Designed miniproteins, single chains, continued (2). Designs and how they scored, part 65

Each design is a single chain, and the fold is of that chain. pLDDT is the mean over its residues in the fold that is shown.

## One batch from the design tools (miniprotein)

Design m6245
Fold by ESMFold2-Fast:
Structure m6245 (fold): chain A 76 residues (1-76)
Amino acid sequence: MHMEMKTYRVLTEGESAGATAGAARVAIYEAAKEGGKVLLGADKKNEIAYEYAKKAAEELGVELEVVDTEEFKKLE
């Protein structure tokens, strides 16, 4: 439920795969703890970061939406 859930927004531009994955995991952990969801904006070429974020969200039962950096900016 978007209307009652905090959305944790994470945008990464020019970050390493590790830094992007780390930021996403922190947001996913906080969303799991507080009952929110995560929107991640990242470069599609950073596929490893996408997989790390998806795995963490799956393990913690958190709703994760992953978009590219340009699409993320449009959603703001």
Scores: mean pLDDT 71

Design m6246
Fold by ESMFold2-Fast:
Structure m6246 (fold): chain A 78 residues (1-78)
Amino acid sequence: SVKELAEKAYRHGLEFARAMANGDVEKAIRHAREAAEYARQGKSDEVAKAMTRAFGEGYRLATSPEALDAAMAAMNEV
C-alpha cells in the first residue's frame, strides 16, 4: 500500500540523515537509492509524492544541507 511504502521511505530518510550526521556517505547513498527504487517500483504519482514527503520528514533530523541535496538527487532518479 501507499502507506507501507511511505513508512519505508521515512525509515530510509531517517537512516540517511543519521548516516550523513556520522559521516558515513556510502551508507547514506545506499538508503537514498533504496527509497528511489521503491518509488520506481510503485510507478504512481501518488506513491512518489507520499515517499518524497516521508523521506523529507526523515531528513529533518540531519543538520547538513548536503543531505537534502543527496536525497533530492536520488528522488530525481525515479
Scores: mean pLDDT 65

Design m6247
Fold by ESMFold2-Fast:
Structure m6247 (fold): chain A 75 residues (1-75)
Amino acid sequence: PVAVGEVVEKTRAILARVQEIRAADPDNQELAEEALREELLRLRGYSEAEIRAMSEEELEEILEEWDAELKKHSE
């Protein structure tokens, strides 16, 4: 299985990159967020086909679960 520590480390790196992109170019925020959500889902083990078929509600639920996971394992 994917190690939680590895997922947390990579997720934090991706989120830091999102913040950097947002600070540098506000006009690219939407596209940058979409691309980085895709990377986060790939990290979790989702396929490209699953990511494309995923509803906005499902995506939000997964990201919310990941946020909770980060908070739990950051201490």
Scores: mean pLDDT 65

Design m6248
Fold by ESMFold2-Fast:
Structure m6248 (fold): chain A 79 residues (1-79)
Amino acid sequence: DSSTIAQTEKLLKNIVNNKDVDVAHLAISVFKSVLESASYSDDTLRKIAEMAEQAAKESKDPEVSAMLQDVAKMIQDKI
């Protein structure tokens, strides 16, 4: 829903802007785990995947970018 999308947007923005790469990696790992276990609608998952792809493009860290692309692919493979 719109609340889930808003919270996801805030999380991804914080990940992209975080200067502590280890904290960003941990946040992405937790986010991926939550997405794997959550029962979100396909519409919500599609929006989250698009946001993750955009965040990956905006990330200055290659590893964070790759991890966010992996999250988007994981979601796309599920719906």
Scores: mean pLDDT 80

Design m6249
Fold by ESMFold2-Fast:
Structure m6249 (fold): chain A 95 residues (1-95)
Amino acid sequence: GGQEAGRRAAEGARRAARGAAMEGPKGAALATGGALDAIGSGLEARINGAGGQEAARLAREGGEEAAEEGRRRGSEEAARMGRLAGEGAANMALA
C-alpha cells in the first residue's frame, strides 16, 4: 500500500541526506542508494495503483524532515539531497 511505500521513500530520503553530509566514497554510495530507494518506492506505489497520494505525502514529509536535519547539522548538501529525494519519490508516486 501507499503507506509502506511512503515510509520507505522517507527512509531513503533520510539516508540520501546522511550520505550527502558525509565526504568520500561511502557518503556518495549512501546518498545514491538512499535517493534511488526513495524514487523506486515512489515508482512501486504508482505501479501498484494504490495509495499514490499517501505515498507522495509521506515521501515529502520525510524529505522535509531530512532537509531540516541537514540544515541543523550545517550541511546544505544534505538538506538539498533530502528534499530532492523526497520530492522525486512523490513525483514518481503521482506520475
Scores: mean pLDDT 80

Design m6250
Fold by ESMFold2-Fast:
Structure m6250 (fold): chain A 74 residues (1-74)
Amino acid sequence: MLDEAVEAILEYLKKNDTEEGVRASDVLDYLVNEKKIPPELAGEAIRRLVEEGKIEIDTSKGLARIYLTEEGKK
């Protein structure tokens, strides 16, 4: 389940990767509504990906944005 959430996040980010990143709320909506992943598990998967250096989260502009790193693109 957690590994499925991790892969779903990486797949979504690879398809929607931009210089501005992807809104965290859009990623969570995709996981919960399309992939049927519980919000708690989605949050754990995001934390795991940050710890692995595969994504970065930027809150400096008020809205949380997720960025796929070079490590995450592999």
Scores: mean pLDDT 78

Design m6251
Fold by ESMFold2-Fast:
Structure m6251 (fold): chain A 92 residues (1-92)
Amino acid sequence: AVAAGTAILDDGITLLLNKQYAAAIASFKSAIALASSDSVLASLAYANIGLALEKTENYAAALSALTKALAINPKNVYASNMKAKVKAKLAK
């Protein structure tokens, strides 16, 4: 089984934990490119881009990424919860 997209997603999560947000976003974009028809992987990668943007207080960009994650997979509870949090931060 080829898990290249999942491996890059995991690398991006490690970069997030190390607070290397720009590098994490680049890794998640690579994971999206490799996701192809894998909607779960693509949605998770967009949700984690949203988290990285939220951590750098780019709330509008975070909301956009989380909206994209939910457009791809409406059942992504993680993206839904984070979108609610980001909307509360924007309060606009």
Scores: mean pLDDT 80

Design m6252
Fold by ESMFold2-Fast:
Structure m6252 (fold): chain A 64 residues (1-64)
Amino acid sequence: AMAPGRVENADTQKGKALEPAARRSGATVKVADDATDESILKAITAVEKNPGATIEVKNGEVKI
């Protein structure tokens, strides 16, 4: 599987959803294997509100 640019993850599908938002904001996103679809949507919002931040996404939780 190919790792998307500024998104670090073990799941290419989850990383792909976050890539456009991370690229625009300059944020680094780390996606855990246990990240849920709900946490991915929350992470997109967090990425857009926190340009340049490092954001960790795991099991229903988003940390900045």
Scores: mean pLDDT 67

Design m6253
Fold by ESMFold2-Fast:
Parts: sequence; C-alpha cells; structure tokens
Structure m6253 (fold): chain A 81 residues (1-81)
Amino acid sequence: SKKEEMEKRRKEIRERWQQALDDPDQQMSQYMMALMTIRELVRGGMIESAKNIINSMKEAGMREDLIKKAEEFLKELIEKQ
C-alpha cells in the first residue's frame, strides 16, 4: 500500500534526522532533502504528505528555525497553486 510505504518512509526520515542532529552539516543536508521532497509532493498534489514531512522533522527534534522555514516554504508552494 502507498500509505504504508509513506509511513515507513516517514519513520526512516525521522531516524536519519535524529542521527544527523549531532552533526550540523548532516542536519542541513537532511533539511535540504526534506525541502526537495516537500516541493515534489506539493507538485503532485500530495499536500497532506508534505505536511507529514514537516511533522516528521518536528518529531525528530530538528531545529525550530529550520522547521519554521519549512512551514513557510510549504505555505508559499500552496499559495502559488
């Protein structure tokens, strides 16, 4: 199921981000990958999946400033549609 694969992917993303929190360069790389994923999901009309990526970032303990930027990025992408 696509929904089950997305849930598994969210867990894998959370685990990778949790490990990356100890390395600023890795944290930034994971953040950039998350923005690219959000853009692709919004382009495909998968707004709820894009919101779930941001929720995964929050659950992994990613920096609040990066989470805020990701939320603003998602909002701008939705407004452009």
Scores: mean pLDDT 77

Design m6254
Fold by ESMFold2-Fast:
Structure m6254 (fold): chain A 95 residues (1-95)
Amino acid sequence: SDLEELEEALKNNPEEFSEEVKEALRMYIEGESAEKLKEFLREKGLERVVEAAEELERLRDDPEAFVALAREIAASFERDERQLIVILLEAKRRE
């Protein structure tokens, strides 16, 4: 539902979103691969976002470590960065 909430929020208040979040969500909706999304984010200097998403995906079968990392992300990453992590994880999961 996080992705559906992002799509609805973007439709209603596009000015509240960074250009990177808008472009990443557009790429996701158009069916671009997780690898293309990672390339886009790295080109924008958002390598930390890519690394965080890759670690969360690696830990998906370890609930304790996953929750610990998710809490660190919530404390250390900006709202827009967290939205990008959600988009990247969803792109990877649909593959």
Scores: mean pLDDT 83

Design m6255
Fold by ESMFold2-Fast:
Structure m6255 (fold): chain A 74 residues (1-74)
Amino acid sequence: LAEEIREKAEEIAREAAEKGLSAEEIQKLVEEALRDNPEVKKIEVSETEEKVIVSLFVVADGEVHAIVVEIPKP
């Protein structure tokens, strides 16, 4: 389950980053794609000069787990 959420977020963020979209635009796309996943409580997207960082906060067994996906910029 967490792996599927990670893979989906990574795919969307990677494609959006390749198109030159901003961190705010990438966040909106990832939020829209994962809207039907009640386990996902928060999504944060930030960027550095070298990469885009997507942080997913997922609830499992009453605990919050942070999943971090890093996507290199071209």
Scores: mean pLDDT 78

Design m6256
Fold by ESMFold2-Fast:
Structure m6256 (fold): chain A 85 residues (1-85)
Amino acid sequence: DEILEKAIEILKDPNTPFSVKVEVASLLAVIGTPEALEAIEKYGPKWITESPFFKFVKMLGKPIPSLVEEAKKRLKEVIDEYEKK
């Protein structure tokens, strides 16, 4: 929940580099919870929301536990790195 809230803040911040927004949105897509997918649709870059990958993730609707844990770990690392700058 806290990680998702911080990810949304990063996506909404106009000062966030495009590369960071793409990485955050891609990791949220891999996490694949309804809340994560909704955050991408509302705040994610158009490149992600219009991608075949995002459509595929929405169709699956079921997170893969090993990929979800790795994606959450990477998302936390990206958020921590961005907040330290």
Scores: mean pLDDT 72

Design m6257
Fold by ESMFold2-Fast:
Structure m6257 (fold): chain A 80 residues (1-80)
Amino acid sequence: SALSEAVVALFSEATKAPKSALRGTPVGTLVEHLFGVRVPELADKRVADLTQADVRRIVAAAEAAGVRNPLLERLRELAA
């Protein structure tokens, strides 16, 4: 989807990893690496398979944990 590709692009920019590698990466691994939070319900879900509801869950979990990261603001915009 356009949303999942936008998330792939955003994570590629943040991690400096190629988009092709990130599409197949479990989102739980990336979210823990970038924000230090766990989202167990998304642990094995691929970044390429993310829905808007999934992105909203990631944003909510990071905000609840008090994460301060400019990347989170961009994810929130994509989830709106």
Scores: mean pLDDT 83

Design m6258
Fold by ESMFold2-Fast:
Structure m6258 (fold): chain A 65 residues (1-65)
Amino acid sequence: APSPGERLRARLLALVDEQAELLLSQGVPQDEVDRLRAEVVRLFDETIASLSDEELRERLALLEA
């Protein structure tokens, strides 16, 4: 089964991808969207790496509420 961190990351990536598609549909350049996406994903990965499994489960529960 995926870890709490893997589950949280997958959920956050899905939300980021939805926002990226929205920005592209609004005429934001692909290179700018790719840059912003990469920055947001880096911040999420850093945050997930800094949290315990307990904290990750709490974050996931709040997101799924």
Scores: mean pLDDT 81

Design m6259
Fold by ESMFold2-Fast:
Structure m6259 (fold): chain A 85 residues (1-85)
Amino acid sequence: GMLLGAARNAAVSLENIAEVSKDEKAKEIAKEGAKKVEEYLKKNDGESALKAALEAFKKIAEVSKNEAVKEGAKEGAKKIEEVLK
């Protein structure tokens, strides 16, 4: 469904932040967030997966000192909030 697809896209974005980011705090939050999203996806729970991704993106946006990572996280959060409306 739409929620599962959006959650999978969010997991990919979090995995990308975890792989390419030089910001260790953002990298750690992204890894943990992606793991939680994947756990919910295995349970076929798209809404919980999206909520986990949203929390990870919000936290990355708050703690990251890298403007590109911060903006990417804000965009990810906004896309999830639009899906959950």
Scores: mean pLDDT 85

Design m6260
Fold by ESMFold2-Fast:
Structure m6260 (fold): chain A 86 residues (1-86)
Amino acid sequence: SPAEEVASQIGLVVTISINNKDSVEDIKARVEKELARWSEKYKLSEQQIAAFKEMIDKVVEALKEKKSQVEIENIIYEGAKEVLAL
């Protein structure tokens, strides 16, 4: 689905940004910019966009708390499941 594709792309962008040692602020800005672009491209619903924004906020908090990449991937996985249920 379009939402599944967007969730996959968010995970990829976050992983690449972590590996590049990007700041939490830069990761947030990049993912939010990409989400806006994907939302237009894939015609995401308002509810799906809101759920992805909530997921990104949880990822940002986890990054600030210096959680492991596995824990961050789990946040993305659970958030994607929530969006796909909408």
Scores: mean pLDDT 85

Design m6261
Fold by ESMFold2-Fast:
Structure m6261 (fold): chain A 65 residues (1-65)
Amino acid sequence: GPLAAIDAIRAGNYDEAAEILEKMAEESTNPEVAEHYRKAAEAFRDGNAQEAMEHLSRALAIEQA
C-alpha cells in the first residue's frame, strides 16, 4: 500500500518505490489516482524525486477525500 511505497522512498530505493506505485496503479479503482501513481513511478525511475512526490501526494489526497 502507500506506506510501503513511502518506506521505500525514505530508504532511497526509488526503483522499489516505482514498482510498488506501478502495482498500486494497476489495483486502483479510481482512474485519476491510478494515473498519479503511474506518473509518480515514472518520475522516480527518471530520478525526479520532487515531481514523483507531487504526484504521490496528489494521489493520496484524492484517496483521503
Scores: mean pLDDT 83

Design m6262
Fold by ESMFold2-Fast:
Structure m6262 (fold): chain A 74 residues (1-74)
Amino acid sequence: DPLICVSLKPTPFAIAIAEYVVERGLGTARKAPNGNIIVALKDTPEGRAIAEYIVNAGLGEAREVPSEEACEAP
């Protein structure tokens, strides 16, 4: 299923967002080799709202991907 791929800088607030996503079962999170946090959000209304918030707040980048394997840092 399609996912929303998000790349976040490793700030305390970004870490809190990633933890929230995992805790709520909205997606997965991992640390990229460059230190960024990569979040693969489920394509749900809540996941889309979180991705829009991240982009609008300037916390990171977001894009739609066909699978988790396609989710890379921008």
Scores: mean pLDDT 77

Design m6263
Fold by ESMFold2-Fast:
Structure m6263 (fold): chain A 83 residues (1-83)
Amino acid sequence: STAEKLYEQARAELEKLGDKEALEILDKGVKIAEKLKDLSLEELRKLREQLTAQIRANPIPAAERAALAIGLSLAELEVKDKE
C-alpha cells in the first residue's frame, strides 16, 4: 500500500539520522493505524473529532498527540488507497 511504503521510507530516513524520539513517535503512530485498519473513512473522521474534544478537556503530551495524528492520517490514507 502507499501508506506502508511511506512509513517504511520515513522510518529508514529517521534511522539514518539517528532520531530515536521521532522513530518512537512514528512507531506508536503505526501501531495506532493498525488498530484502526477496519474503520471506514467516515468512522475515522468521527473518531478524530471525538479525540480532539477529549484532548481539549484532558490534555496529553505532545509526543502522544503527534503519534495519534500520524496514526489517524496513515489509517485514512490506507482507506483512500483501497478506493
Scores: mean pLDDT 80

Design m6264
Fold by ESMFold2-Fast:
Structure m6264 (fold): chain A 89 residues (1-89)
Amino acid sequence: EDKEIAEKILEQAEVILFVTRGLDEAARSFYEELLKRGLITEEEYEEFMKELEEARASDHSSAIDLAIENLAKKLGIPKEKLEEILRKV
């Protein structure tokens, strides 16, 4: 029961970590493209980069928290249970 779910989540843990790491890179590429196209100012770009850096440095990375919450919803388990399983990795 819990063991099979834990093993599947552990197999997906690397994918989750890859996706959460990729969210920062995707956001950077997105803001760089917006700047390149003149859709945002250099000042706005600098502000967005600072927000990403602060999110990365915070005790509660919003990107990681959001990814864990979304995965928990998809798997139909509480966020706390998913966090417990991920801590064992």
Scores: mean pLDDT 59

Design m6265
Fold by ESMFold2-Fast:
Structure m6265 (fold): chain A 94 residues (1-94)
Amino acid sequence: AEEEKKKEEAKKELFEASKEAVRLRREIEEAERRGASKEELLELYRRLAEATQKILEKSKVVEAPKSVVEGAKLLLEEAEEKVEELEEELEEEE
């Protein structure tokens, strides 16, 4: 009985997290084109990774298709690799 309500709540959270990830990707693209600092890009990619991780978590709760879950995993890995690259570049600037 309570499981249906939990799935509906998770679907809403999934939708909001998906919107946030789309906004963050657009902000990152715009920031890169404007020559934003590596510190600013790092913060945006960290937020993107967090939003994508939430998408992955909620996708499992709502039993989303495997293609959706796999896509979220790939996006998360890409965001996490960008975070690592930017952190290494900032360390070398010292």
Scores: mean pLDDT 82

Design m6266
Fold by ESMFold2-Fast:
Structure m6266 (fold): chain A 92 residues (1-92)
Amino acid sequence: SAVDEAIEDLERAARFLGRRYGIPEAAVEELIAGLRAVARSDASVAERRARVDALLAAFRERFPTPEGDAVAAALGEQAARVLALIEAEDAA
């Protein structure tokens, strides 16, 4: 599905950016797992959006650097795309 492809794109982007910006692999994989769990949940789109925002805020607090912020910002954009596709599929 388009949602599955967007999640795979997010996972690839997260691993690439994590390596590029020197974020520990375990922290990147934890964030990927959290974002994937939100995308696969049965929660409303609004609840999923709030959970994504909380995960990214926690990541920024853990990595309060320009590099950590750049990773969080890019993954926020990818997560917004995933949620938009979920919302579109739910409306169909």
Scores: mean pLDDT 86

Design m6267
Fold by ESMFold2-Fast:
Structure m6267 (fold): chain A 94 residues (1-94)
Amino acid sequence: SSSAQADFILPDGQRLIIDVRRDGDQVIVRAILGDYSQSAILGPGSQSFRLPASGADIRARLDGDRVQIDIFLNGQLIARALINIDSGRILIFQ
């Protein structure tokens, strides 16, 4: 199984970790912020997570072997990761 992890520093100084893994035919995204963690299975299209403690919204989108993670604060895009699950390669834009 393949996995990749993206690490972000939010404007309030908190560390957000996004873990993406393949489990059989499913792709699972996990968001970790301090003691908070939330997981979702990625299907077709986009899925969104709200992190109440930070006010941030995370949008995850699966396209083949690529997962795009967008982090929004007050509706503004503050960070993006492009993750290739099969190669483990990550590109982060902040």
Scores: mean pLDDT 77

Design m6268
Fold by ESMFold2-Fast:
Structure m6268 (fold): chain A 60 residues (1-60)
Amino acid sequence: SEIVEKAKEIIKKIETADKETQSQYVTQLSELLHQLSKDEAIEVLQELSKAIKKAKEKEK
């Protein structure tokens, strides 16, 4: 679905963004999640979780 694709693109940007920009993308992603089915939302949240963990571990 187009919404899932947009969410995944935002997640990729979260992986490479600084903290302030990441917060903005997370907010946008949260808004998209309200438009998704439960299964699609779970998929997006799993990708987001991985992206955030990678960003935090690299931060020190």
Scores: mean pLDDT 76

Design m6269
Fold by ESMFold2-Fast:
Structure m6269 (fold): chain A 70 residues (1-70)
Amino acid sequence: SRQEEVVEKAKKRIEELVEEAKKAPKEELPQLLSQMIEEFDELLAEMEDPEDALELGAYLTEKIKELKES
């Protein structure tokens, strides 16, 4: 469906940002995390379904947690 494609595209974008953060110097991580949160807010504005927005938010939260705990 149209919404499934939007969610998958957003998750793919988050994965790209996570991979960039993993390759970055440790000193740049706080700035990259800030950028990820800003892009997340923009992605949420594109979501028509509150359930899809919740799923995307949970996915981003898990990825940020992984980056901070590694």
Scores: mean pLDDT 75

Design m6270
Fold by ESMFold2-Fast:
Structure m6270 (fold): chain A 85 residues (1-85)
Amino acid sequence: MEEAKEFIKKQLKEIENDPSVSEEEKELAKWVAEQLLKQLELHEKKEEEKLDEELEVEIDGDLVKIKVKSFKNGKVDASITITKV
């Protein structure tokens, strides 16, 4: 679980350090990462057995979609997609 959180933080940092990404997009990415981390922590406590599969989180419907693959065995495949509507 901790490795999943660290992975998400690293992805956010890469977005924050990308000069081609606007300040507005960086703020959105930060908000998305924070919401995802909160949901992962809550989900871990309640539905641990299903965390070996992809987790897709919808935050604001049309604006942001998050896809996180399992954080079991200390490996995480995650993508944070910012979609402008």
Scores: mean pLDDT 60

Design m6271
Fold by ESMFold2-Fast:
Structure m6271 (fold): chain A 100 residues (1-100)
Amino acid sequence: MVRELAERAREAARELRGAEAARLIRELYERGAVEEAIELSALAALAPPARALGLAEEELERLRRELTERTLRALNDPSLIPEFEKYLEELGDRVEEAVA
Protein backbone atom coordinates (compact mmCIF):
# COMPACT_ATOMS: atom_id res chain seq x y z
CA MET A 1 0.00 0.00 0.00
CA VAL A 2 1.20 3.54 -0.79
CA ARG A 3 0.79 4.67 2.84
CA GLU A 4 2.94 1.82 4.23
CA LEU A 5 5.56 2.39 1.50
CA ALA A 6 5.69 6.11 2.37
CA GLU A 7 6.03 5.34 6.11
CA ARG A 8 8.92 2.93 5.39
CA ALA A 9 10.63 5.53 3.17
CA ARG A 10 10.23 8.22 5.87
CA GLU A 11 11.81 5.92 8.47
CA ALA A 12 14.71 5.05 6.13
CA ALA A 13 15.31 8.77 5.40
CA ARG A 14 15.25 9.75 9.10
CA GLU A 15 17.62 6.87 9.97
CA LEU A 16 19.97 8.08 7.18
CA ARG A 17 19.57 4.84 5.21
CA GLY A 18 19.99 6.81 1.97
CA ALA A 19 20.10 3.91 -0.51
CA GLU A 20 16.97 2.31 0.98
CA ALA A 21 15.15 5.67 1.10
CA ALA A 22 16.03 6.34 -2.56
CA ARG A 23 14.76 2.90 -3.66
CA LEU A 24 11.45 3.29 -1.77
CA ILE A 25 10.96 6.85 -3.07
CA ARG A 26 11.51 5.60 -6.66
CA GLU A 27 8.82 2.94 -6.06
CA LEU A 28 6.42 5.68 -4.87
CA TYR A 29 7.02 7.57 -8.15
CA GLU A 30 6.42 4.37 -10.16
CA ARG A 31 3.09 3.86 -8.33
CA GLY A 32 1.99 7.43 -9.14
CA ALA A 33 2.37 8.73 -5.57
CA VAL A 34 4.24 11.80 -6.88
CA GLU A 35 3.48 14.18 -3.98
CA GLU A 36 4.57 11.62 -1.35
CA ALA A 37 7.72 10.85 -3.36
CA ILE A 38 8.60 14.59 -3.51
CA GLU A 39 7.92 15.07 0.24
CA LEU A 40 10.18 12.12 1.09
CA SER A 41 12.87 13.19 -1.41
CA ALA A 42 12.99 16.54 0.41
CA LEU A 43 13.28 14.76 3.78
CA ALA A 44 16.04 12.45 2.47
CA ALA A 45 18.01 15.45 1.15
CA LEU A 46 17.67 17.48 4.39
CA ALA A 47 18.02 14.75 7.05
CA PRO A 48 21.84 14.22 6.75
CA PRO A 49 22.81 17.93 7.12
CA ALA A 50 20.10 18.35 9.81
CA ARG A 51 21.63 15.48 11.82
CA ALA A 52 25.20 16.78 11.32
CA LEU A 53 24.29 20.32 12.44
CA GLY A 54 21.88 19.33 15.25
CA LEU A 55 18.90 21.02 13.60
CA ALA A 56 15.67 21.12 15.65
CA GLU A 57 12.89 18.79 14.46
CA GLU A 58 10.53 21.74 13.94
CA GLU A 59 13.09 23.48 11.69
CA LEU A 60 13.73 20.29 9.69
CA GLU A 61 9.96 19.94 9.14
CA ARG A 62 9.69 23.62 8.10
CA LEU A 63 12.52 23.30 5.55
CA ARG A 64 11.16 19.97 4.26
CA ARG A 65 7.70 21.53 3.75
CA GLU A 66 9.20 24.56 1.96
CA LEU A 67 11.35 22.38 -0.34
CA THR A 68 8.32 20.15 -1.11
CA GLU A 69 6.07 23.14 -1.93
CA ARG A 70 8.69 24.80 -4.15
CA THR A 71 9.33 21.51 -6.01
CA LEU A 72 5.60 20.96 -6.64
CA ARG A 73 5.15 24.56 -7.88
CA ALA A 74 8.12 24.25 -10.29
CA LEU A 75 6.72 20.97 -11.66
CA ASN A 76 3.31 22.62 -12.29
CA ASP A 77 4.75 25.90 -13.66
CA PRO A 78 8.04 25.68 -15.61
CA SER A 79 8.41 29.50 -15.47
CA LEU A 80 9.30 29.00 -11.78
CA ILE A 81 12.28 26.72 -12.55
CA PRO A 82 14.90 29.57 -12.41
CA GLU A 83 13.64 30.62 -8.94
CA PHE A 84 13.69 26.97 -7.82
CA GLU A 85 17.30 26.59 -9.04
CA LYS A 86 18.30 29.66 -6.99
CA TYR A 87 16.50 28.21 -3.95
CA LEU A 88 18.44 24.92 -4.31
CA GLU A 89 21.75 26.84 -4.55
CA GLU A 90 20.86 28.66 -1.29
CA LEU A 91 19.48 25.58 0.50
CA GLY A 92 22.73 24.82 2.39
CA ASP A 93 22.83 28.37 3.78
CA ARG A 94 19.15 28.09 4.80
CA VAL A 95 19.88 24.89 6.74
CA GLU A 96 22.81 26.58 8.54
CA GLU A 97 20.65 29.64 9.42
CA ALA A 98 17.95 27.35 10.88
CA VAL A 99 20.47 25.95 13.43
CA ALA A 100 20.76 29.41 15.06
Scores: mean pLDDT 81

Design m6272
Fold by ESMFold2-Fast:
Structure m6272 (fold): chain A 79 residues (1-79)
Amino acid sequence: SMAEQLEIARGIGALLRLLGDAIDRELEERLGRPVPGVTPAEQEAGVELVERWKASPPTEEALRELLEEARRRVEEVLA
């Protein structure tokens, strides 16, 4: 049901927020400086992505691509 899908989505959202916080703390420790907060452009992109996922839930392939993109972004920050 839609309610079950929303509950799962909320759980995933909470998990991703906790993971993001943990990554930020590790990056701050490694860099010895605060990690910049989300920019307005990144926040807007995030909202757009969530809206797209509400209309069409992501496939396993789409999630894999998102994780690979996240990995590249982390590598860019640490370069």
Scores: mean pLDDT 68

Design m6273
Fold by ESMFold2-Fast:
Structure m6273 (fold): chain A 101 residues (1-101)
Amino acid sequence: MEEFLKEYDKLVKEAAEVDRKGQEDIETAKKLRDNPESLKKATELLKKSADDYQKMIDRLKEFKEKAPEEVKEDLDNLIKVLQSRLEHYKKLAEEFEKEAK
């Protein structure tokens, strides 16, 4: 149990860092969108953030399968938040990519 809680704490901190970087990348991408020359870089930032969110979601889902019931609800809520971010970033990346062409 104690070792499991240590891994849980580590994953929660890593997920928070992924979300923090993702939020910074989306704000940067939105600023870059105003300049056509930077639109490709903005798209690449959004795609990288989406990949980072997907990897984190996959890790959280695998951990949840082994998790105690009390932790599973918190993991589900965290996964749901990151999935919402992922979908938003994918849509923005597709939109920016179309504008860059």
Scores: mean pLDDT 82

Design m6274
Fold by ESMFold2-Fast:
Structure m6274 (fold): chain A 68 residues (1-68)
Amino acid sequence: SAMLERYRRQLEGARAALEGDEVVRRAAIHELEKLIEDIEQELTKTDDPELKELLREAREVLEEGRRL
């Protein structure tokens, strides 16, 4: 799925950005929050187990970022 691949790329980009300075990290946290909302919205329309797993991973990355 093109959408799933796009979400995966966004998650990996945000994960890498968490290693940046404070401004870059804050931007990455906002991007992760938006990504999670987008995935949750998509899951109201589809029962995709890969998308559910991506949501779980995105939430973990967000929690890690918030601890920095």
Scores: mean pLDDT 85

Design m6275
Fold by ESMFold2-Fast:
Structure m6275 (fold): chain A 65 residues (1-65)
Amino acid sequence: MSDMRAMKEEYLARADELEKVDPEKGKEVRDLIDSLGATAELMYESGLVRTYMRNTVDGALQEGK
């Protein structure tokens, strides 16, 4: 669904911003999002990846704030 793609783009943008401040953390988050991207295209329809990413990626992003 289009909203899931928008959320993914937002996470990628946040990871890019984090990479400017903390390159290692930003890269880890980007790698996580990119790795999930190929499989997540199928999973986004069910929304399961959204919950997983919230717990995992948001935690990493918050550590970088």
Scores: mean pLDDT 63

Design m6276
Fold by ESMFold2-Fast:
Structure m6276 (fold): chain A 76 residues (1-76)
Amino acid sequence: MEVYVPGLDTYLPEEVAKELERLAVYLSLNPDASLEEVLAQAEPLRGRVSPEVLRKLMELLGVPEEKIEAVVAALF
């Protein structure tokens, strides 16, 4: 079943929305996480979300632009 995700302004499968919430919680608790640590947490989203959705989530959480682009480039 698809659910609406406020802030991302899109509909996603419920299981994907839950994985994004898990990543969002991790990033909120670990703002100084390394690129390698962020990639490990984002791996379950590979092939399940668009690069645009992932960028928007990380922007909403205050992740620096260069780190966002590095994560997106590594996953897609």
Scores: mean pLDDT 79

Design m6277
Fold by ESMFold2-Fast:
Structure m6277 (fold): chain A 70 residues (1-70)
Amino acid sequence: SSWEATADTIYEQADTLSEEQLRKVMDIFVERSKQDPAVREATEELIRKLLSSPDPRLQAVGRYAQEKLA
């Protein structure tokens, strides 16, 4: 539940974060996803939102995170 709220906050603030900062945030979500199904669901939803963004920077971060989840 808290991870879903955190993911929403990260997406809301994505315009204020660099691509490198967003990648580091996604690394944390991906690592936590390996042990927690709720974090996995929040991570997959965040990736979906990033990939659907018109911002190519956010799309690149989404692709990075998607590859790391595999």
Scores: mean pLDDT 84

Design m6278
Fold by ESMFold2-Fast:
Structure m6278 (fold): chain A 88 residues (1-88)
Amino acid sequence: LTPEERERLDLVVEATLIIIQATVGKLALEKMPETPEKRKLLEEFDKLIDEANRVAERAAAGDPTARQEIEELKKKVDELNKKLDELL
């Protein structure tokens, strides 16, 4: 792998891990009783998963902005998981 190819692969892996974390959180949330807070948080997880997939695609294409966006998505998934923990 070239250094550029390795960086691209690393970013795709990081985005994929965010998708996995968000999906696990969503599955835990779906088991909870129906509340407005649950619905709002499910919508936020779905949006995060969609954003992470788009960033993974751009990272795979070699977009240099993907690294900063992945760092922002990591902060977002941590925030959503914190909200989930407060509901559990």
Scores: mean pLDDT 86

Design m6279
Fold by ESMFold2-Fast:
Structure m6279 (fold): chain A 106 residues (1-106)
Amino acid sequence: VEKLLKSLKEVEELLKKYGGYDYLSEDGSTTIPGRPKEPYPISKIFLALAAYLNETEEDPVAALAEFLRDPSRYAPTTSIPDDLAERLGEEAVRELARELVEAAKP
């Protein structure tokens, strides 16, 4: 948990740097790499998160999926929508986490 919270702190800095949430809110789309063509910085933000988690030597898929289910609990200032997991469904969240982790491997 402590290691995940440190990772989320760094991810929050990345999220602030990219500022892609206006695009997410505007289209109502939860852009998924490999599904619809990815036009928005939000997809790159998720890839950066997955890359960071890969470097922490945790189970990055489990950590990313947990983050996606409840981002506000782990990083209250995170602007990732709380209903993202509900919109995608649990199976899609796990698949997204796995795809992102795989794509972000060195």
Scores: mean pLDDT 55

